# Ledger of designs, part 76: designed miniproteins, single chains, continued (2)

Each design is a single chain, and the fold is of that chain. pLDDT is the mean over its residues in the fold that is shown.

## One batch from the design tools (miniprotein)

Design m6612
Fold by ESMFold2-Fast:
Parts: C-alpha cells; sequence; structure tokens
Structure m6612 (fold): chain A 70 residues (1-70)
C-alpha cells in the first residue's frame, strides 16, 4: 500500500534528521526510496518538507525546555 509506505518513509526521514544526519545525505536517501516506489516529485518534496518541519519542532521543544530550566 502506497500510503503505508509513504508513512514509513516519513518516519525514517524524521528519525535520520533527529539522529543528526546531514540534510543532503537524508535527501539522497529519500530520493532513492522515491525512485524505487514510484513516488512523484511533488510527493517527494512534501515528505521532505513535512519531515524537516517535524524534526525542527522536536529540536525547538528540547531547546525551549532547556532554556526554561536555566
Amino acid sequence: EKDFKIHQILADVVRRLLAGEPLEKVREWLKKQAEELGISDEEYEKILRTAEKMAELSRQDTAEVRAARA
């Protein structure tokens, strides 16, 4: 199922970004996955944008908690 695979890829991209992998390396990995699954350029960009936003929100939350306790 395409939707299920897209959700798995999104979760993997977020995990890689949070693990500190460079965006360029994550982008290369995602491009390969998109090619193998026949994901369109629009879906590829949407997945990448969503994952970057989710990772950024996670990083901001951690930084804010640390600052509040300082």
Scores: mean pLDDT 73

Design m6613
Fold by ESMFold2-Fast:
Structure m6613 (fold): chain A 96 residues (1-96)
Amino acid sequence: MIKRKPISKEELEAHRKRLEELFEKDYQRTVEELGLSPEQVEKLREGIEAVKTDPKKAAEIENELLKRKSREDFWIALLIGSYELALAVEEVLEKA
């Protein structure tokens, strides 16, 4: 049986920092590769902040983006969803 290690506060902070770095790199790469407009970049930022502060608003933003037939809007929605998933994984690790 796999022994669970209790996660220390220091280990939790290091893990969170690593996830933020990975997300930031993915964010920058997506913005550059898709050639997002300033308006689209702001919408992506708004969606990411909504994931942290108001999950219902985040879901509404994602749904609106997915309703559009734009490649850029689809990728913005996917990146917001990826960030939401990363935060959910961190919450599970905090409970372990």
Scores: mean pLDDT 67

Design m6614
Fold by ESMFold2-Fast:
Structure m6614 (fold): chain A 97 residues (1-97)
Amino acid sequence: SIKDQIINIVNNTKEKLKDIVEPIDPQFAKLFEQTMEEQINNIRNAKTDIELVILTQKIIAMIRDFKEEVLKKLSEQDANEVNKVVDDTVQQLKKIM
């Protein structure tokens, strides 16, 4: 289902971003993980296609905001990896919706 595809993409992105950020800012990584888990539950509970679109756009905004905050703290190598993960995630989510 489209729902399962969104959940799978968000979970994969959550794990990748956590792995990069946790050694540098474990508290911020944990808050991001918890926020993404909450959004995944919202996707699971969505009843309409319009709710899925709104929730997916919210997730994209949250991931972009996370990126802006962490880029200030990361090495060039880690920053490039975060940018790639976020860009790939946004493109995958936009293609599904």
Scores: mean pLDDT 90

Design m6615
Fold by ESMFold2-Fast:
Structure m6615 (fold): chain A 84 residues (1-84)
Amino acid sequence: MDKEAIERAVAEVREVVEPVREELEALTGDERLKLEIEVARKAIEVLRRAAEEARETAPEAAEKLLETAEEDEKVLKEMEEKLK
């Protein structure tokens, strides 16, 4: 159960990242960082939603997904600080 919940969340994150991957590879500097921030925000939202959905059926997977979202939020904050 836990592996399936995590795999679903990873697939949903990929659906956010893949459409903009070519644009990310083409951009540099601040413009790339801005797009990385936007993608990271969407990915964090997906992870948090997946964690909430898994809380009752796969609580260990839910905890891991939430921890991943929290770590990604720390990285997001560091990226946002670089744009200032």
Scores: mean pLDDT 80

Design m6616
Fold by ESMFold2-Fast:
Structure m6616 (fold): chain A 66 residues (1-66)
Amino acid sequence: SPEVRRRIELEKGIAEGVKKILESVTSYVLSKTKDPKKQQEIKKQKEELLAKIEKNTKERIEEILK
């Protein structure tokens, strides 16, 4: 239905917004970080957070589709 599609689009829009904030914050922190090991750890933490955002978004969309 159009209402269900609108709710899914909203959930995707929220996830995209959060991802953009995470990208900006990560870029800023990396710009201040000179240690290669710390850079790798920051990148790993970003990937883990992105995976959690995607998983949570999929679960919310699945609930909407029920």
Scores: mean pLDDT 87

Design m6617
Fold by ESMFold2-Fast:
Parts: sequence; structure tokens; C-alpha cells
Structure m6617 (fold): chain A 60 residues (1-60)
Amino acid sequence: SRVDILTKVPGVGEALARRVVAFLDAVPDADDTQIRTALHGLGVSDELTERIIAAIKEHF
């Protein structure tokens, strides 16, 4: 599942992975800027945000 893909990223737990997937389901056309803004709002670091975006682009 997409949650399982995101939890393989170091620093991403199940709770964060579920929040990211829920955001993408709500905003299916979300660009990189929208994803960064959402993750920043969740208190995610810039380094972890870029790793999450990379995982989304590689696997989704």
C-alpha cells in the first residue's frame, strides 16, 4: 500500500504516512509546493519533506 511505501522512508511512522496518503486522496492533483506546505504544517523537517516527495515520485 502507499502507507507501507512511505513507512520505508527513515523518519516516517505509520501516523505520518496515513496523514500524507489522506492528503493525497483529498488533493489528487497536489503539486510539490502543496505537499511541502501540508508537511510543513505537520511539523515535518525540510529534509524529511524532500525524502517523502522523492518516495511519492518514485513509487506513486
Scores: mean pLDDT 82

Design m6618
Fold by ESMFold2-Fast:
Structure m6618 (fold): chain A 109 residues (1-109)
Amino acid sequence: SPQEILQLLLDILEGKVVIKDSVEDLVEHLKENRDTLSLDTLEAAITVLRLSTYGLLTDEEAVALAKEVLNRFAEAHPSIKDVLLEVVKLLEEGKIGDAIKVLKEALEK
């Protein structure tokens, strides 16, 4: 659901979700599941973007795949499309705190 998508993004960006996968496993999951809109694929995509924001991942192909997945989630969920696109933009700009704020405000509506 749209609410579950926003909550998962918030939990990952706040570091509340323990992700046990390696960076290589996350990238492989995105490549294999780019056409599948699942919460597992969303978790992989947002984690790749979070790691990139902290400079812990420099794989431009992986970052591009993560953005593609999030854009597809935005198209599939019109009610939260603007929120998802703003979060992606803020993460590209290194503004993780602003991305968290946008998600919290969206969840209050």
Scores: mean pLDDT 80

Design m6619
Fold by ESMFold2-Fast:
Structure m6619 (fold): chain A 85 residues (1-85)
Amino acid sequence: MEPSPLERAHDVLDELGREFGLPPERVEEMKALLSQLSPEQQAEVLDVLEGMREILRQVPEEQRRARAEELMDSLLQQLRDLVEA
């Protein structure tokens, strides 16, 4: 019943995908990479995802989807590097 950092990150990713129209395959790849991280790294990524939601709230609605996709792509690249480090 207590959500793990990984489970919370999954929930935030699903909400970002729903709210901002992110490609499902990008969301799925993020979830797969998150599962390869340590619990400490998963908690750090969760904090980044929560910050991303706050940033997107300040972006004009017409630009939110494009900005969300750009931020997701950047984070995806960072996670790939982190998994290999």
Scores: mean pLDDT 79

Design m6620
Fold by ESMFold2-Fast:
Structure m6620 (fold): chain A 71 residues (1-71)
Amino acid sequence: MRERAVEIVRRLAEKEGLSEEEVQEWLEALDEVMADPSLQPQLAGGVEAAELVLKLEEEGKISELDELSAA
């Protein structure tokens, strides 16, 4: 899980042009969430959702999610 979450943070930072300081703040926040066992299921779901969105964006299918939300 942690490796997947870190990869998402890195990919988002690359896309958004985040500074190294901002990336470090996000990784520190991730570490705090990872340390809380009660948040683990929510983190897992969030990581999977973020991975799906990033995959659809890379495949040019992000509009499919928008169409489903509008329907």
Scores: mean pLDDT 70

Design m6621
Fold by ESMFold2-Fast:
Structure m6621 (fold): chain A 68 residues (1-68)
Amino acid sequence: MLTPEQEREVLRALAEIVAGIEASVTGQKPRLEEVETPDGPVYRVHVPATGEVWVVDAKTGIRREPAP
């Protein structure tokens, strides 16, 4: 099992990879948001060109945030 520090490092790295890919595709740097939750850290990658949000967390990995 990952420690909280190891989990945060892995999730941060994944979020940065997602942000880098989106920046390469759209030509704009996505906004990276770190959120502390009871289930651990969550990184949200906001893609301004598409309006999409990618969620990176330990439970689900990398997913698109559901539309409201």
Scores: mean pLDDT 76

Design m6622
Fold by ESMFold2-Fast:
Structure m6622 (fold): chain A 68 residues (1-68)
Amino acid sequence: MSLSQQQRIIGTGAIDNSLLAGNTDVENIINSLAAVYGSKELAQRIVDLGLENHKRGITAEQALDEAT
């Protein structure tokens, strides 16, 4: 799926935020991304990739591309 520039910026920012490990922060980020992407499932995947990005050492943009 082709992402808008705004969706890429927001998704990349979420993936770069390694503080997504907190339950309350994770839920708030998922809800914000769901509003932008129109899908809670896609928002959850982006957040999951943000957490995995720190384990794998991949770039935020590569992780976002894997989610979409």
Scores: mean pLDDT 64

Design m6623
Fold by ESMFold2-Fast:
Structure m6623 (fold): chain A 89 residues (1-89)
Amino acid sequence: SAEVNKLLQQTQAILQEIKKLVEDAKDDPDVYKKVKDIFNEALKTALDLAKQAVADPSQAKQLAQQAVDKAKSALEESKALIEEAKKKK
């Protein structure tokens, strides 16, 4: 459906934003490791939810919304870690 496709596009956009934060953090090994771990967990969660949606299409919209919500949480956590690191310089 158009709504499910929109939610999947939102998840992809958020994951790309987190990936950009990982690249921007590469010169700070501690921050880089933490943000990379958050990105990897967010990506794994999105893939697991996508697999569940394929197995049960009736839940696709609910699972797509969960993917967006979890990706947003990962982005907020990543931004908080980077802001804390900047305040120490």
Scores: mean pLDDT 84

Design m6624
Fold by ESMFold2-Fast:
Structure m6624 (fold): chain A 66 residues (1-66)
Amino acid sequence: MTDWELRVQQKVAETVRRIVAATEPTDETRDRINTAAVRLVKRIIDKKLDDKEVEEELERLEAEIT
């Protein structure tokens, strides 16, 4: 992995961890969060989004879960 890809994966993982810790989701909701996170990482890497675009995508992920 490139350093940038690793950074993206870490940011998404940290956001997911924060949401899970705060919401204590059911197994169904956790599966949805994990699926959304995997899709988000792939989208960021495929489209080579910048830091601002990554933050916007993380905000959308949080909005979809809450």
Scores: mean pLDDT 77

Design m6625
Fold by ESMFold2-Fast:
Structure m6625 (fold): chain A 70 residues (1-70)
Amino acid sequence: PPSEDVAETELRSSDAEKAVDDFVRWLRDGGFEVLSRSPVEQVGPDVYKAVVVVRRGSHRLTLNVTVHVV
C-alpha cells in the first residue's frame, strides 16, 4: 500500500519566500503535483520554514523546507 513519506530539505537564499517559490516551481517542472503549501514562517533571525505537500502518481510526500537567509 502507498505510504506517506516525509522528507527534509534545506535551502540558502537572500529571499526566503522566493526560495520556496522557486523550489515549488522546480517540483512542478519535475512532474510533481503540488497539493498544498504553507505560509513561510520566520523561526529565527535568518531561518524560515515552510511545508510543501506534493503527489506523484499514488504517492504523497510532505516536504519540510528550511531556508537559511544569507
Scores: mean pLDDT 82

Design m6626
Fold by ESMFold2-Fast:
Structure m6626 (fold): chain A 74 residues (1-74)
Amino acid sequence: REPVIDLSSVPGLSEEERAELTALFRELQAALAAGDRARVRAILAQLREMLPSLPPEAAGIVQAAIREAERWLA
C-alpha cells in the first residue's frame, strides 16, 4: 500500500500551504515510482525552499520525506 501523508490535522499550516505540500508529496511519489531522478531532485529543492516558512510539525514531516528521497537517490 502506498503511504498516504495526511496534512489535514497539522496545526499552524494554512490551507494554501497544505494544498501545496500535498501536491508536492504526490509529485514526489509519482517521480519515485517512475524512477525519475531529475524530477525527484527538483521536488526536493522546492521542499527545502519551503522549510524555513513551515510550522515545526510540518517542517518535521517535510524533512523526513527529504531524507527518505535522498536515501532513494543514493
Scores: mean pLDDT 77

Design m6627
Fold by ESMFold2-Fast:
Structure m6627 (fold): chain A 73 residues (1-73)
Amino acid sequence: DIEELLSKYPLSPPNKQLIAEYAEARKLSKEEIEAIAKFLESNNYDFNVLLDIIEALQDVPREGHIKTIENFK
């Protein structure tokens, strides 16, 4: 459950919505979703930073997702 997983993090409603929609659309794993949430935690939950990482992931194969998230910025 994506919402239960994201409830561990003090994400704004827009951040939760965007992560949930993207995760459902791309069938993201639990590890990928947690990597995005932890990345946002280290970036003060900035919505613009979330938009940037999601845009970066659009052209990345699934095998590279976690590495791309962890090394973003």
Scores: mean pLDDT 75

Design m6628
Fold by ESMFold2-Fast:
Structure m6628 (fold): chain A 109 residues (1-109)
Amino acid sequence: MKIVSEEEIERYKKEAEEALSRGDTQKAADSYVKLAEAYLQNEKYDEAIKWAERAIELAPEGSLVRQKAYQLLAIAAWKKGDTEKLLEYAEIAGIPYLPEFLDEVLKRL
């Protein structure tokens, strides 16, 4: 329900570009996760998937940023009705009980 502004989205894009220009891939991945969350909040699920996938490419294996990106992919898949991808991404993200996780997401909308 809370819409993220275009100015906030552009700020995250700029933060990612600045981080990449100095070789800070961890900061760039964090900014990509923020972009994915912003697009997900604005119900732009394809854009959310795009930025979450970019975050995964830059984030180290086992990092919290990578785990968060997979959680966002799971939510986007759920919103698009893709149950197979929802289950796949939820397992990778380490979500132990999917129904309770989805109930918590619904309460925040």
Scores: mean pLDDT 79

Design m6629
Fold by ESMFold2-Fast:
Structure m6629 (fold): chain A 95 residues (1-95)
Amino acid sequence: SLRDLLDELIDYARRNPRGAQHLAGISERVLQGAAAVDPRVQAILDEAKRLIEEGKLTREKIVELAQRVLAATGDEDLARQLMIVLSYELVRQEE
């Protein structure tokens, strides 16, 4: 499930902060490419960015945003890329 995958990504980010930062950077570039051609993806990324800036990112909200990517695009990999970025940002927010 998306929730189980998110828990694994959060655990990875807590144990491997440098590796998680590197993967988040790669995933962010993939997401920016998708957002450039799909305004629905851009809207989801804009909401995620606001949540990060406000320190309001939660596990529940990350799963919701990933589900919205799946509903909009049908792209499971793109939803995974979003969870990679947001799991790293959630761990940073909690520290």
Scores: mean pLDDT 90

Design m6630
Fold by ESMFold2-Fast:
Structure m6630 (fold): chain A 81 residues (1-81)
Amino acid sequence: SSEFLEELLKLTEELLEAVENNDREKFKKIVEEIKKLYEKTVSKEQYERFKKALEDLIKMYEEDPEAAKRYVRSLVELLKK
């Protein structure tokens, strides 16, 4: 739904702010909010697929924060289209 995409965009923009500020606590909090949004909104099968992508993003942030910043920025731009 449009409400889902709007909430996802808002959370992804907040995630971008967290990675730009190197705020690990805020990053983890927003990741959990995104997980809850998907869990509540999409089917169980769609949630499991998305959960893996989100876990990959967490690993990226831990290993290469600059790569995570570029990745999250690209997600924001894609969600705006």
Scores: mean pLDDT 81

Design m6631
Fold by ESMFold2-Fast:
Structure m6631 (fold): chain A 66 residues (1-66)
Amino acid sequence: SSAAERGYALAEEAGRAARAGDYERAAQLFTESAKEFEKAGDLRTAAHMRREAEEARRLAEQQRLA
């Protein structure tokens, strides 16, 4: 499959992890998705995935401290 296809699959898995409350896993998967979109030359989507990873890390930290 193409890098863009891998990027989308990783983003979907990240979204499922986030909905399950596994924000650490979601952050990892969004970061992997961003790397695949960077390989595909889709820098806009890659940047969006990196912002999603940052938000997931923030939620993971909140969850850990609660």
Scores: mean pLDDT 90

Design m6632
Fold by ESMFold2-Fast:
Structure m6632 (fold): chain A 109 residues (1-109)
Amino acid sequence: EEEEKEFRKKERELTIQYIAENLRYIGDLLELEQAGKPPEEIARVRARHEVNRLLIEMEQVAIEIKKGDTSKIPEYEKLKKRIEELLPHLPADEQAEARSRVEKIDKEI
């Protein structure tokens, strides 16, 4: 069916996004460390990239749930909890954007 084709397309797109996010994270981290940025700034950038990766993983798990794998619900809830734990490390505008993205994914399952 058309839905299976759309799921496979989205799964491939999310895999590419995850790889790209990890490459950006490594680049940003090395640049900050070489510039001698304080630990607090490095921690903020780490939290930002972790939230971005967790949001991608959350979308991947949501697709599995939509495909009927309800065993993934606990994993989905753990990803949501981890995002909430990391949000205080981000600026308020980035927190609002991340929460909006979580709500959008949540409405799809």
Scores: mean pLDDT 85

Design m6633
Fold by ESMFold2-Fast:
Structure m6633 (fold): chain A 64 residues (1-64)
Amino acid sequence: PDLAPPDAEPTRIPVSQEVIDALAAGPLERALDSQGDTVLRTTVAGTGYVLRLTPDHLSLWAVD
């Protein structure tokens, strides 16, 4: 197309209960990303997860 596609938006992924339990009970890292949004990091079953909190929506994705 002549126009670039819309900028990649975070994929909406339902949070699993395991991730919620890890955030509630385990150690977590809180940081601000380059946009000033709150970012929480945790590990569940050996997989790293990043949870991004914005006023409009919640995004969760696995990291390597």
Scores: mean pLDDT 55

Design m6634
Fold by ESMFold2-Fast:
Structure m6634 (fold): chain A 104 residues (1-104)
Amino acid sequence: MKSNSEILIEGAKNKNEEEAFKEIAEETGKSVEEVIEELEEMLLTIAEQLEELGYKEIAELIKKVIKKHSGDVKVIAKILRLLYEFSETRDEEKTKKELEELLK
C-alpha cells in the first residue's frame, strides 16, 4: 500500500508535487490545505525525533524551512525527499547544505 510520503517523494522526482497533494486530499476527503498542515506537523515531529537522536542542526534547519515556506507544497516535498535520502545515506553534510539552500 502506497503511503502519503511515498506519493510525495514520487511527485518531487517527477515535478508533480501539486498533483500528489491533490491525490492525497481526494483519497482522504480533506482539503489540500488540511493535507499541507498535517504534513508540516509530521515534519516537525520528525525534526524533534532527529534532535533526540543527536541531529540537532538538521532538526533546526527543518523547523526554519517550514516556518519560512509554510504552505509551499514544493518545499514540503523537497524536505520529505531529503529525509528519505538521509535515512539511506546518513550524509549529514549533504542534507544540511540542501536544507540551507531552501532558506535562501
Scores: mean pLDDT 75

Design m6635
Fold by ESMFold2-Fast:
Structure m6635 (fold): chain A 98 residues (1-98)
Amino acid sequence: PMDEIASEEQKEQFIKDAEGIKKAAEEFIEEAKKDKSLSEEEKEKVIEYAEKAIKKAEEAIEKIKTDPNITRGEALMLLTEASMYLLAAATIIAVARG
């Protein structure tokens, strides 16, 4: 069940997943800044969503590391929030490129 306390192996995997989201978001920020096909408004939106993804990923890492009672469900919810912001940034880039 999702209300079970996450195992050490699950915590390590969730931290790796969160770090992966953070890295992808940082790469999207750098890509958006250099992309001449994006308008300034589109660049700002990509950066905004990518920064939100980084913040949520960092919050997930911190909570997983510091909360001995974190459930699998809570960890997955935090990762899902980070992933949704990353998807929003990716979608803006894809739509702008046609």
Scores: mean pLDDT 86

Design m6636
Fold by ESMFold2-Fast:
Structure m6636 (fold): chain A 86 residues (1-86)
Amino acid sequence: SVSLSPEERFELHAKRLAEELGIPLEEARELLRAQAEAAQAVVAGDPEAREKQIEALELVLRMLKKAGAPQEDIDEVERAIEELRA
């Protein structure tokens, strides 16, 4: 049996995300890293967890705008960022 390494698993997830969102592979890697860091910070009770969540959402917002996503989807992410900043 062949087990995927964590690095191989990350690359497969990044490639799939890039294909699903129609974004460059490097942008998909940045998003996955930011989301993983935010999730880990929340679980660990990191005082910077909110900042990391905002960073991940700002990457999502940038990708949605680049992909020409519906304004409603863009507005939803912008509201989520504002709620975390409040």
Scores: mean pLDDT 81

Design m6637
Fold by ESMFold2-Fast:
Structure m6637 (fold): chain A 98 residues (1-98)
Amino acid sequence: MEEKLEEAIEIVKEAKEKVEEAKKKYPDKQSSLDEAAKFLERAIELLEEAKRTGDPFLVLEALKEISRAAKILEKAGMKEEAEYVRKAGEEVWKLVSE
Protein backbone atom coordinates (compact mmCIF):
# COMPACT_ATOMS: atom_id res chain seq x y z
CA MET A 1 0.00 0.00 0.00
CA GLU A 2 2.73 2.55 0.94
CA GLU A 3 4.49 2.05 -2.44
CA LYS A 4 1.15 2.46 -4.27
CA LEU A 5 0.42 5.65 -2.30
CA GLU A 6 3.86 7.06 -3.25
CA GLU A 7 3.06 6.35 -6.93
CA ALA A 8 -0.40 7.92 -6.49
CA ILE A 9 1.18 11.07 -4.96
CA GLU A 10 3.53 11.37 -7.97
CA ILE A 11 0.59 11.02 -10.41
CA VAL A 12 -1.27 13.89 -8.67
CA LYS A 13 1.93 16.01 -8.54
CA GLU A 14 2.34 15.56 -12.33
CA ALA A 15 -1.31 16.61 -12.83
CA LYS A 16 -0.68 19.73 -10.69
CA GLU A 17 2.45 20.54 -12.75
CA LYS A 18 0.33 20.26 -15.94
CA VAL A 19 -2.22 22.71 -14.44
CA GLU A 20 0.60 25.16 -13.46
CA GLU A 21 2.09 24.88 -16.99
CA ALA A 22 -1.39 25.64 -18.43
CA LYS A 23 -1.13 29.16 -16.91
CA LYS A 24 1.24 29.98 -19.81
CA LYS A 25 -1.37 28.74 -22.35
CA TYR A 26 -4.41 30.37 -20.66
CA PRO A 27 -3.34 33.69 -19.04
CA ASP A 28 -7.03 34.76 -18.96
CA LYS A 29 -8.01 31.69 -16.86
CA GLN A 30 -5.53 32.07 -13.98
CA SER A 31 -8.24 32.09 -11.25
CA SER A 32 -9.70 28.74 -12.43
CA LEU A 33 -6.19 27.25 -12.78
CA ASP A 34 -5.24 28.48 -9.28
CA GLU A 35 -8.43 26.94 -7.82
CA ALA A 36 -7.81 23.61 -9.62
CA ALA A 37 -4.17 23.60 -8.40
CA LYS A 38 -5.39 24.18 -4.80
CA PHE A 39 -7.71 21.13 -5.02
CA LEU A 40 -4.84 19.02 -6.40
CA GLU A 41 -2.58 20.24 -3.54
CA ARG A 42 -5.30 19.15 -1.05
CA ALA A 43 -5.39 15.74 -2.76
CA ILE A 44 -1.58 15.44 -2.36
CA GLU A 45 -1.85 16.36 1.36
CA LEU A 46 -4.63 13.78 1.86
CA LEU A 47 -2.62 11.03 0.12
CA GLU A 48 0.49 11.89 2.19
CA GLU A 49 -1.67 11.68 5.36
CA ALA A 50 -3.10 8.32 4.14
CA LYS A 51 0.50 7.07 3.72
CA ARG A 52 1.28 8.12 7.33
CA THR A 53 -1.95 6.86 8.99
CA GLY A 54 -3.04 3.97 6.73
CA ASP A 55 -6.58 5.48 6.61
CA PRO A 56 -8.25 4.42 3.30
CA PHE A 57 -10.98 7.07 3.76
CA LEU A 58 -8.37 9.79 3.11
CA VAL A 59 -7.73 8.22 -0.33
CA LEU A 60 -11.45 8.58 -1.17
CA GLU A 61 -11.33 12.23 -0.03
CA ALA A 62 -8.26 12.81 -2.25
CA LEU A 63 -10.17 11.36 -5.25
CA LYS A 64 -13.04 13.80 -4.55
CA GLU A 65 -10.56 16.73 -4.59
CA ILE A 66 -9.08 15.50 -7.92
CA SER A 67 -12.64 15.28 -9.34
CA ARG A 68 -13.35 18.87 -8.17
CA ALA A 69 -10.18 20.09 -9.92
CA ALA A 70 -11.22 18.39 -13.19
CA LYS A 71 -14.74 19.92 -13.01
CA ILE A 72 -13.34 23.45 -12.52
CA LEU A 73 -11.06 23.01 -15.56
CA GLU A 74 -13.95 21.61 -17.66
CA LYS A 75 -16.29 24.51 -16.72
CA ALA A 76 -13.51 26.96 -17.69
CA GLY A 77 -13.26 25.33 -21.16
CA MET A 78 -9.88 23.67 -20.54
CA LYS A 79 -11.01 20.26 -21.82
CA GLU A 80 -7.50 18.82 -22.42
CA GLU A 81 -6.33 19.72 -18.89
CA ALA A 82 -9.64 18.47 -17.39
CA GLU A 83 -9.23 15.11 -19.18
CA TYR A 84 -5.62 14.79 -17.95
CA VAL A 85 -6.71 15.42 -14.32
CA ARG A 86 -9.65 12.96 -14.67
CA LYS A 87 -7.29 10.25 -16.01
CA ALA A 88 -4.88 10.94 -13.12
CA GLY A 89 -7.76 10.30 -10.69
CA GLU A 90 -8.65 7.06 -12.50
CA GLU A 91 -5.00 5.88 -12.27
CA VAL A 92 -4.90 6.69 -8.53
CA TRP A 93 -8.12 4.68 -8.00
CA LYS A 94 -6.72 1.66 -9.91
CA LEU A 95 -3.54 1.71 -7.79
CA VAL A 96 -5.35 1.83 -4.41
CA SER A 97 -8.48 -0.27 -5.18
CA GLU A 98 -6.38 -3.46 -5.16
Scores: mean pLDDT 86

Design m6638
Fold by ESMFold2-Fast:
Structure m6638 (fold): chain A 90 residues (1-90)
Amino acid sequence: REKILEHLEKALEYAKKAGNEEVSKKVEEAIRVARESDDYREIIEKLGKALQVAAEAARSSSPEKQKLLLEAMGHLSDAIDEAVKLYLES
């Protein structure tokens, strides 16, 4: 759980640096669900949604913002991997 939140906090940092409010809001929602939910499937679903929104934003962004959004996507992917691992260990 703590590792998921660590990755999400890094993803949020990069989304905010990119100035993308939609991605930032989706990552904040994923952080909320990761803190409040006992269902790793719900956490994985929210993380996947945030990653999808970040990917769509990256395609439409300037090169500088795209680099930051790709960093956010990397951290979201790491959070998904950790959540999947915890789900399978449950």
Scores: mean pLDDT 83

Design m6639
Fold by ESMFold2-Fast:
Formats: sequence, C-alpha cells, structure tokens
Structure m6639 (fold): chain A 83 residues (1-83)
Amino acid sequence: MLSVEQRVGLTLRIMGERIDAERKGDHVTAELLDEAMKAVSSTDDANEIIKKLESLIQKAKAQGNHVSAAILQSILDQVKSLQ
C-alpha cells in the first residue's frame, strides 16, 4: 500500500506534467496524464495503480505517442520503487 504522502507526491508530479502538456497544446498527453492522476488518486493499492499505468502506457504506444509513453513509464517506475 502507498502512504497518503506518497500518493500526494505522485499526484503533484503528474499534475505538473499535465499542466506543461496543456500549455504546449498537447491535449493527447494531457488526457493520458489526467487518467494517470485518477489512477493514483483512486486507490492506495500499488499493484492496482501499476496495472492501470501499464494499461495507459499500452494505450499511448498504440496511439504512437512515445512522449506520453515515456512519461507514464517514468511514473510507473517511481510507483514500483515505493514498494
């Protein structure tokens, strides 16, 4: 399980990256990061968060959005490091 502090930290990181994507007009990346933020906020179960992030990474790759996939992979790696 992730602590409240760990989940807040992850949410703030993702929110910052989403705001940057929106400012650049990259609405596809912003949408994927919004879904990642919802995944982190929905549960304290790290395994459920990991599964949701893996699903979003596959979606990004299927859309050819390698920038979004790389950002999501970095977030996934951070969640795994907190276990």
Scores: mean pLDDT 84

Design m6640
Fold by ESMFold2-Fast:
Structure m6640 (fold): chain A 62 residues (1-62)
Amino acid sequence: GGSAEGALAAAREAAASGAGRLAGAIDVNKQMKGADPAEARAVRDAGGATDEEALAALRQLG
């Protein structure tokens, strides 16, 4: 149904927006080439992402 699919699309768009902000912060961290736990914490805070989202994103980076 359109209503249910509309709600899922909105949730996906919100998640994509959040991921985009986190990705930007991670890009800066990657440029440092000396990422430490404090940097990862700053990325999470700057991106407004949850611990799980930040961890998942960093895990994908390596």
Scores: mean pLDDT 50

Design m6641
Fold by ESMFold2-Fast:
Structure m6641 (fold): chain A 67 residues (1-67)
Amino acid sequence: MKRLVTIVDKDLAAGRAAGAALRARGGEETGVTGYHGSKEDAEKKAKEIAEQDGAEPVVLTVEEALA
């Protein structure tokens, strides 16, 4: 199943670094996007977008994405 990854962060530079790392790792991911806000809000938005694309939503913090 295709995955739509959302990275939750409050620092644009950290979010950009995490996004770049995930894109480099995963040819199976349909997309990687950043969200500057709460994880709960990011999960709601990721679910809506993933349903439109037929993908599985994955929400990560910057720390989780960089690990």
Scores: mean pLDDT 65

Design m6642
Fold by ESMFold2-Fast:
Structure m6642 (fold): chain A 91 residues (1-91)
Amino acid sequence: DEEYLKNYPLPVLTLVAAVEDAVWRLGKDAPVEEIVDYAIKLIESMNIPFNKKDVEEAKPLIVKRLVEKFGLSEEKAQEIADGLYEKLLSK
């Protein structure tokens, strides 16, 4: 039961889902860089518009879901969220 997800906008949920799919496909022990790069490719393939606020809102939700659903350490989950933020918002 994930009713709390109803409180998040679609771009935020899409960013979170891309990271979760990357961890599911590559495994929780995959390098942070590989997980982030795979998630970016998924996000780009979906062509959903998002802005800086959407990425900022997605970061804590990514950490929460990766720890709770995939059993990642909070430190690794945070590194994945930070890496996603850097790559999506670096010009």
Scores: mean pLDDT 82

Design m6643
Fold by ESMFold2-Fast:
Structure m6643 (fold): chain A 88 residues (1-88)
Amino acid sequence: MEQQIQNDINEAMRLMALSVVDITERVMKEKGLMDDELSSILDQIRQEWDALQQALQAGDQQAAQQSLERIRQLLEELDELIKKKEEE
């Protein structure tokens, strides 16, 4: 029963995170700034988010921590790449 509540929270967080990624992709496409580098980073963020949810469901604290660190790094790379593209 408690696990169901945690799963519902995790799903809500996933939908919020994916919405930010989807909005970013749409905005970059509208600006004509979408390329293979941006597409690759966005796909990697989606994959790492899925890995994080699997680790959390399994109770694997180390795997969850590693996925969170990778997501953080990918988000920093995405922010830097977007800034670079907008400066051109």
Scores: mean pLDDT 76

Design m6644
Fold by ESMFold2-Fast:
Structure m6644 (fold): chain A 61 residues (1-61)
Amino acid sequence: ASAEERERYVEYLRRLGEALKARDLERVEQILAEIRADPSLSPGLQHALVTLARREIAELE
């Protein structure tokens, strides 16, 4: 991944982490929708972020 893609990935991780800590599942879903619709992220990075968020949500339940 390029440096720009890595910065976007890190920013999404930060935003997801904040929403998950707040237990704001609606916000998590909004962020995941943005990730899926972001053409600047490779499909692999999109999949990694979605998978991470799903695992964290499962851990909270």
Scores: mean pLDDT 79

Design m6645
Fold by ESMFold2-Fast:
Structure m6645 (fold): chain A 100 residues (1-100)
Amino acid sequence: MSVEELEARVDALLAANPDLDPRIAGALRFELLAARSAAADGQRDLEALHREALLVMIEGVEAGRSAAEVLEEVIALYRERNAPQSVIDEYEALLAAERA
């Protein structure tokens, strides 16, 4: 699925779920920005990873999973795929900030 297709799917998901947990809404926006940034920098593996994280979040929301479960699943994906520690740290900081 292209970044443009994922953006359209995220926009539709947010419109259909106006009461969606702000942590998930923020994470979706973060991943879209990160995927676009990686694409612009020619980092195809990072772009693919961020797109995969987006798909995991979209599927989790559609399945009715909690915000915490969805965010934890994405963090687990990043660790499993040996994502850069900076990406994992930023995500964990986002999760912590949303819980405050």
Scores: mean pLDDT 79

Design m6646
Fold by ESMFold2-Fast:
Structure m6646 (fold): chain A 90 residues (1-90)
Amino acid sequence: MKVEAKEAEAVSDDEIEVKVTFTDENGNKYEITVSATGAAIAAREGKPATETFTVKANDDYTVEVTVTAYLDPEKGKIVAKAEAKLIKNK
């Protein structure tokens, strides 16, 4: 199984969109989209922020998505990074 945070993009001053691709053991691909509003707002206020989401991928796995955002002082724009991991349901 594979999980990958494909992109994290500030789509507005108050929202970061993260696309996560999950590939199961049979090669089926699922795309999960997460919106991080809290991290975007805090980053815009000049504070690095981290926000974590959990999304059910299938009966055996949950995807945990962690979004970290900060304001780039040289460009005056929000920069976001996302990490995704698989959590096995029992």
Scores: mean pLDDT 73

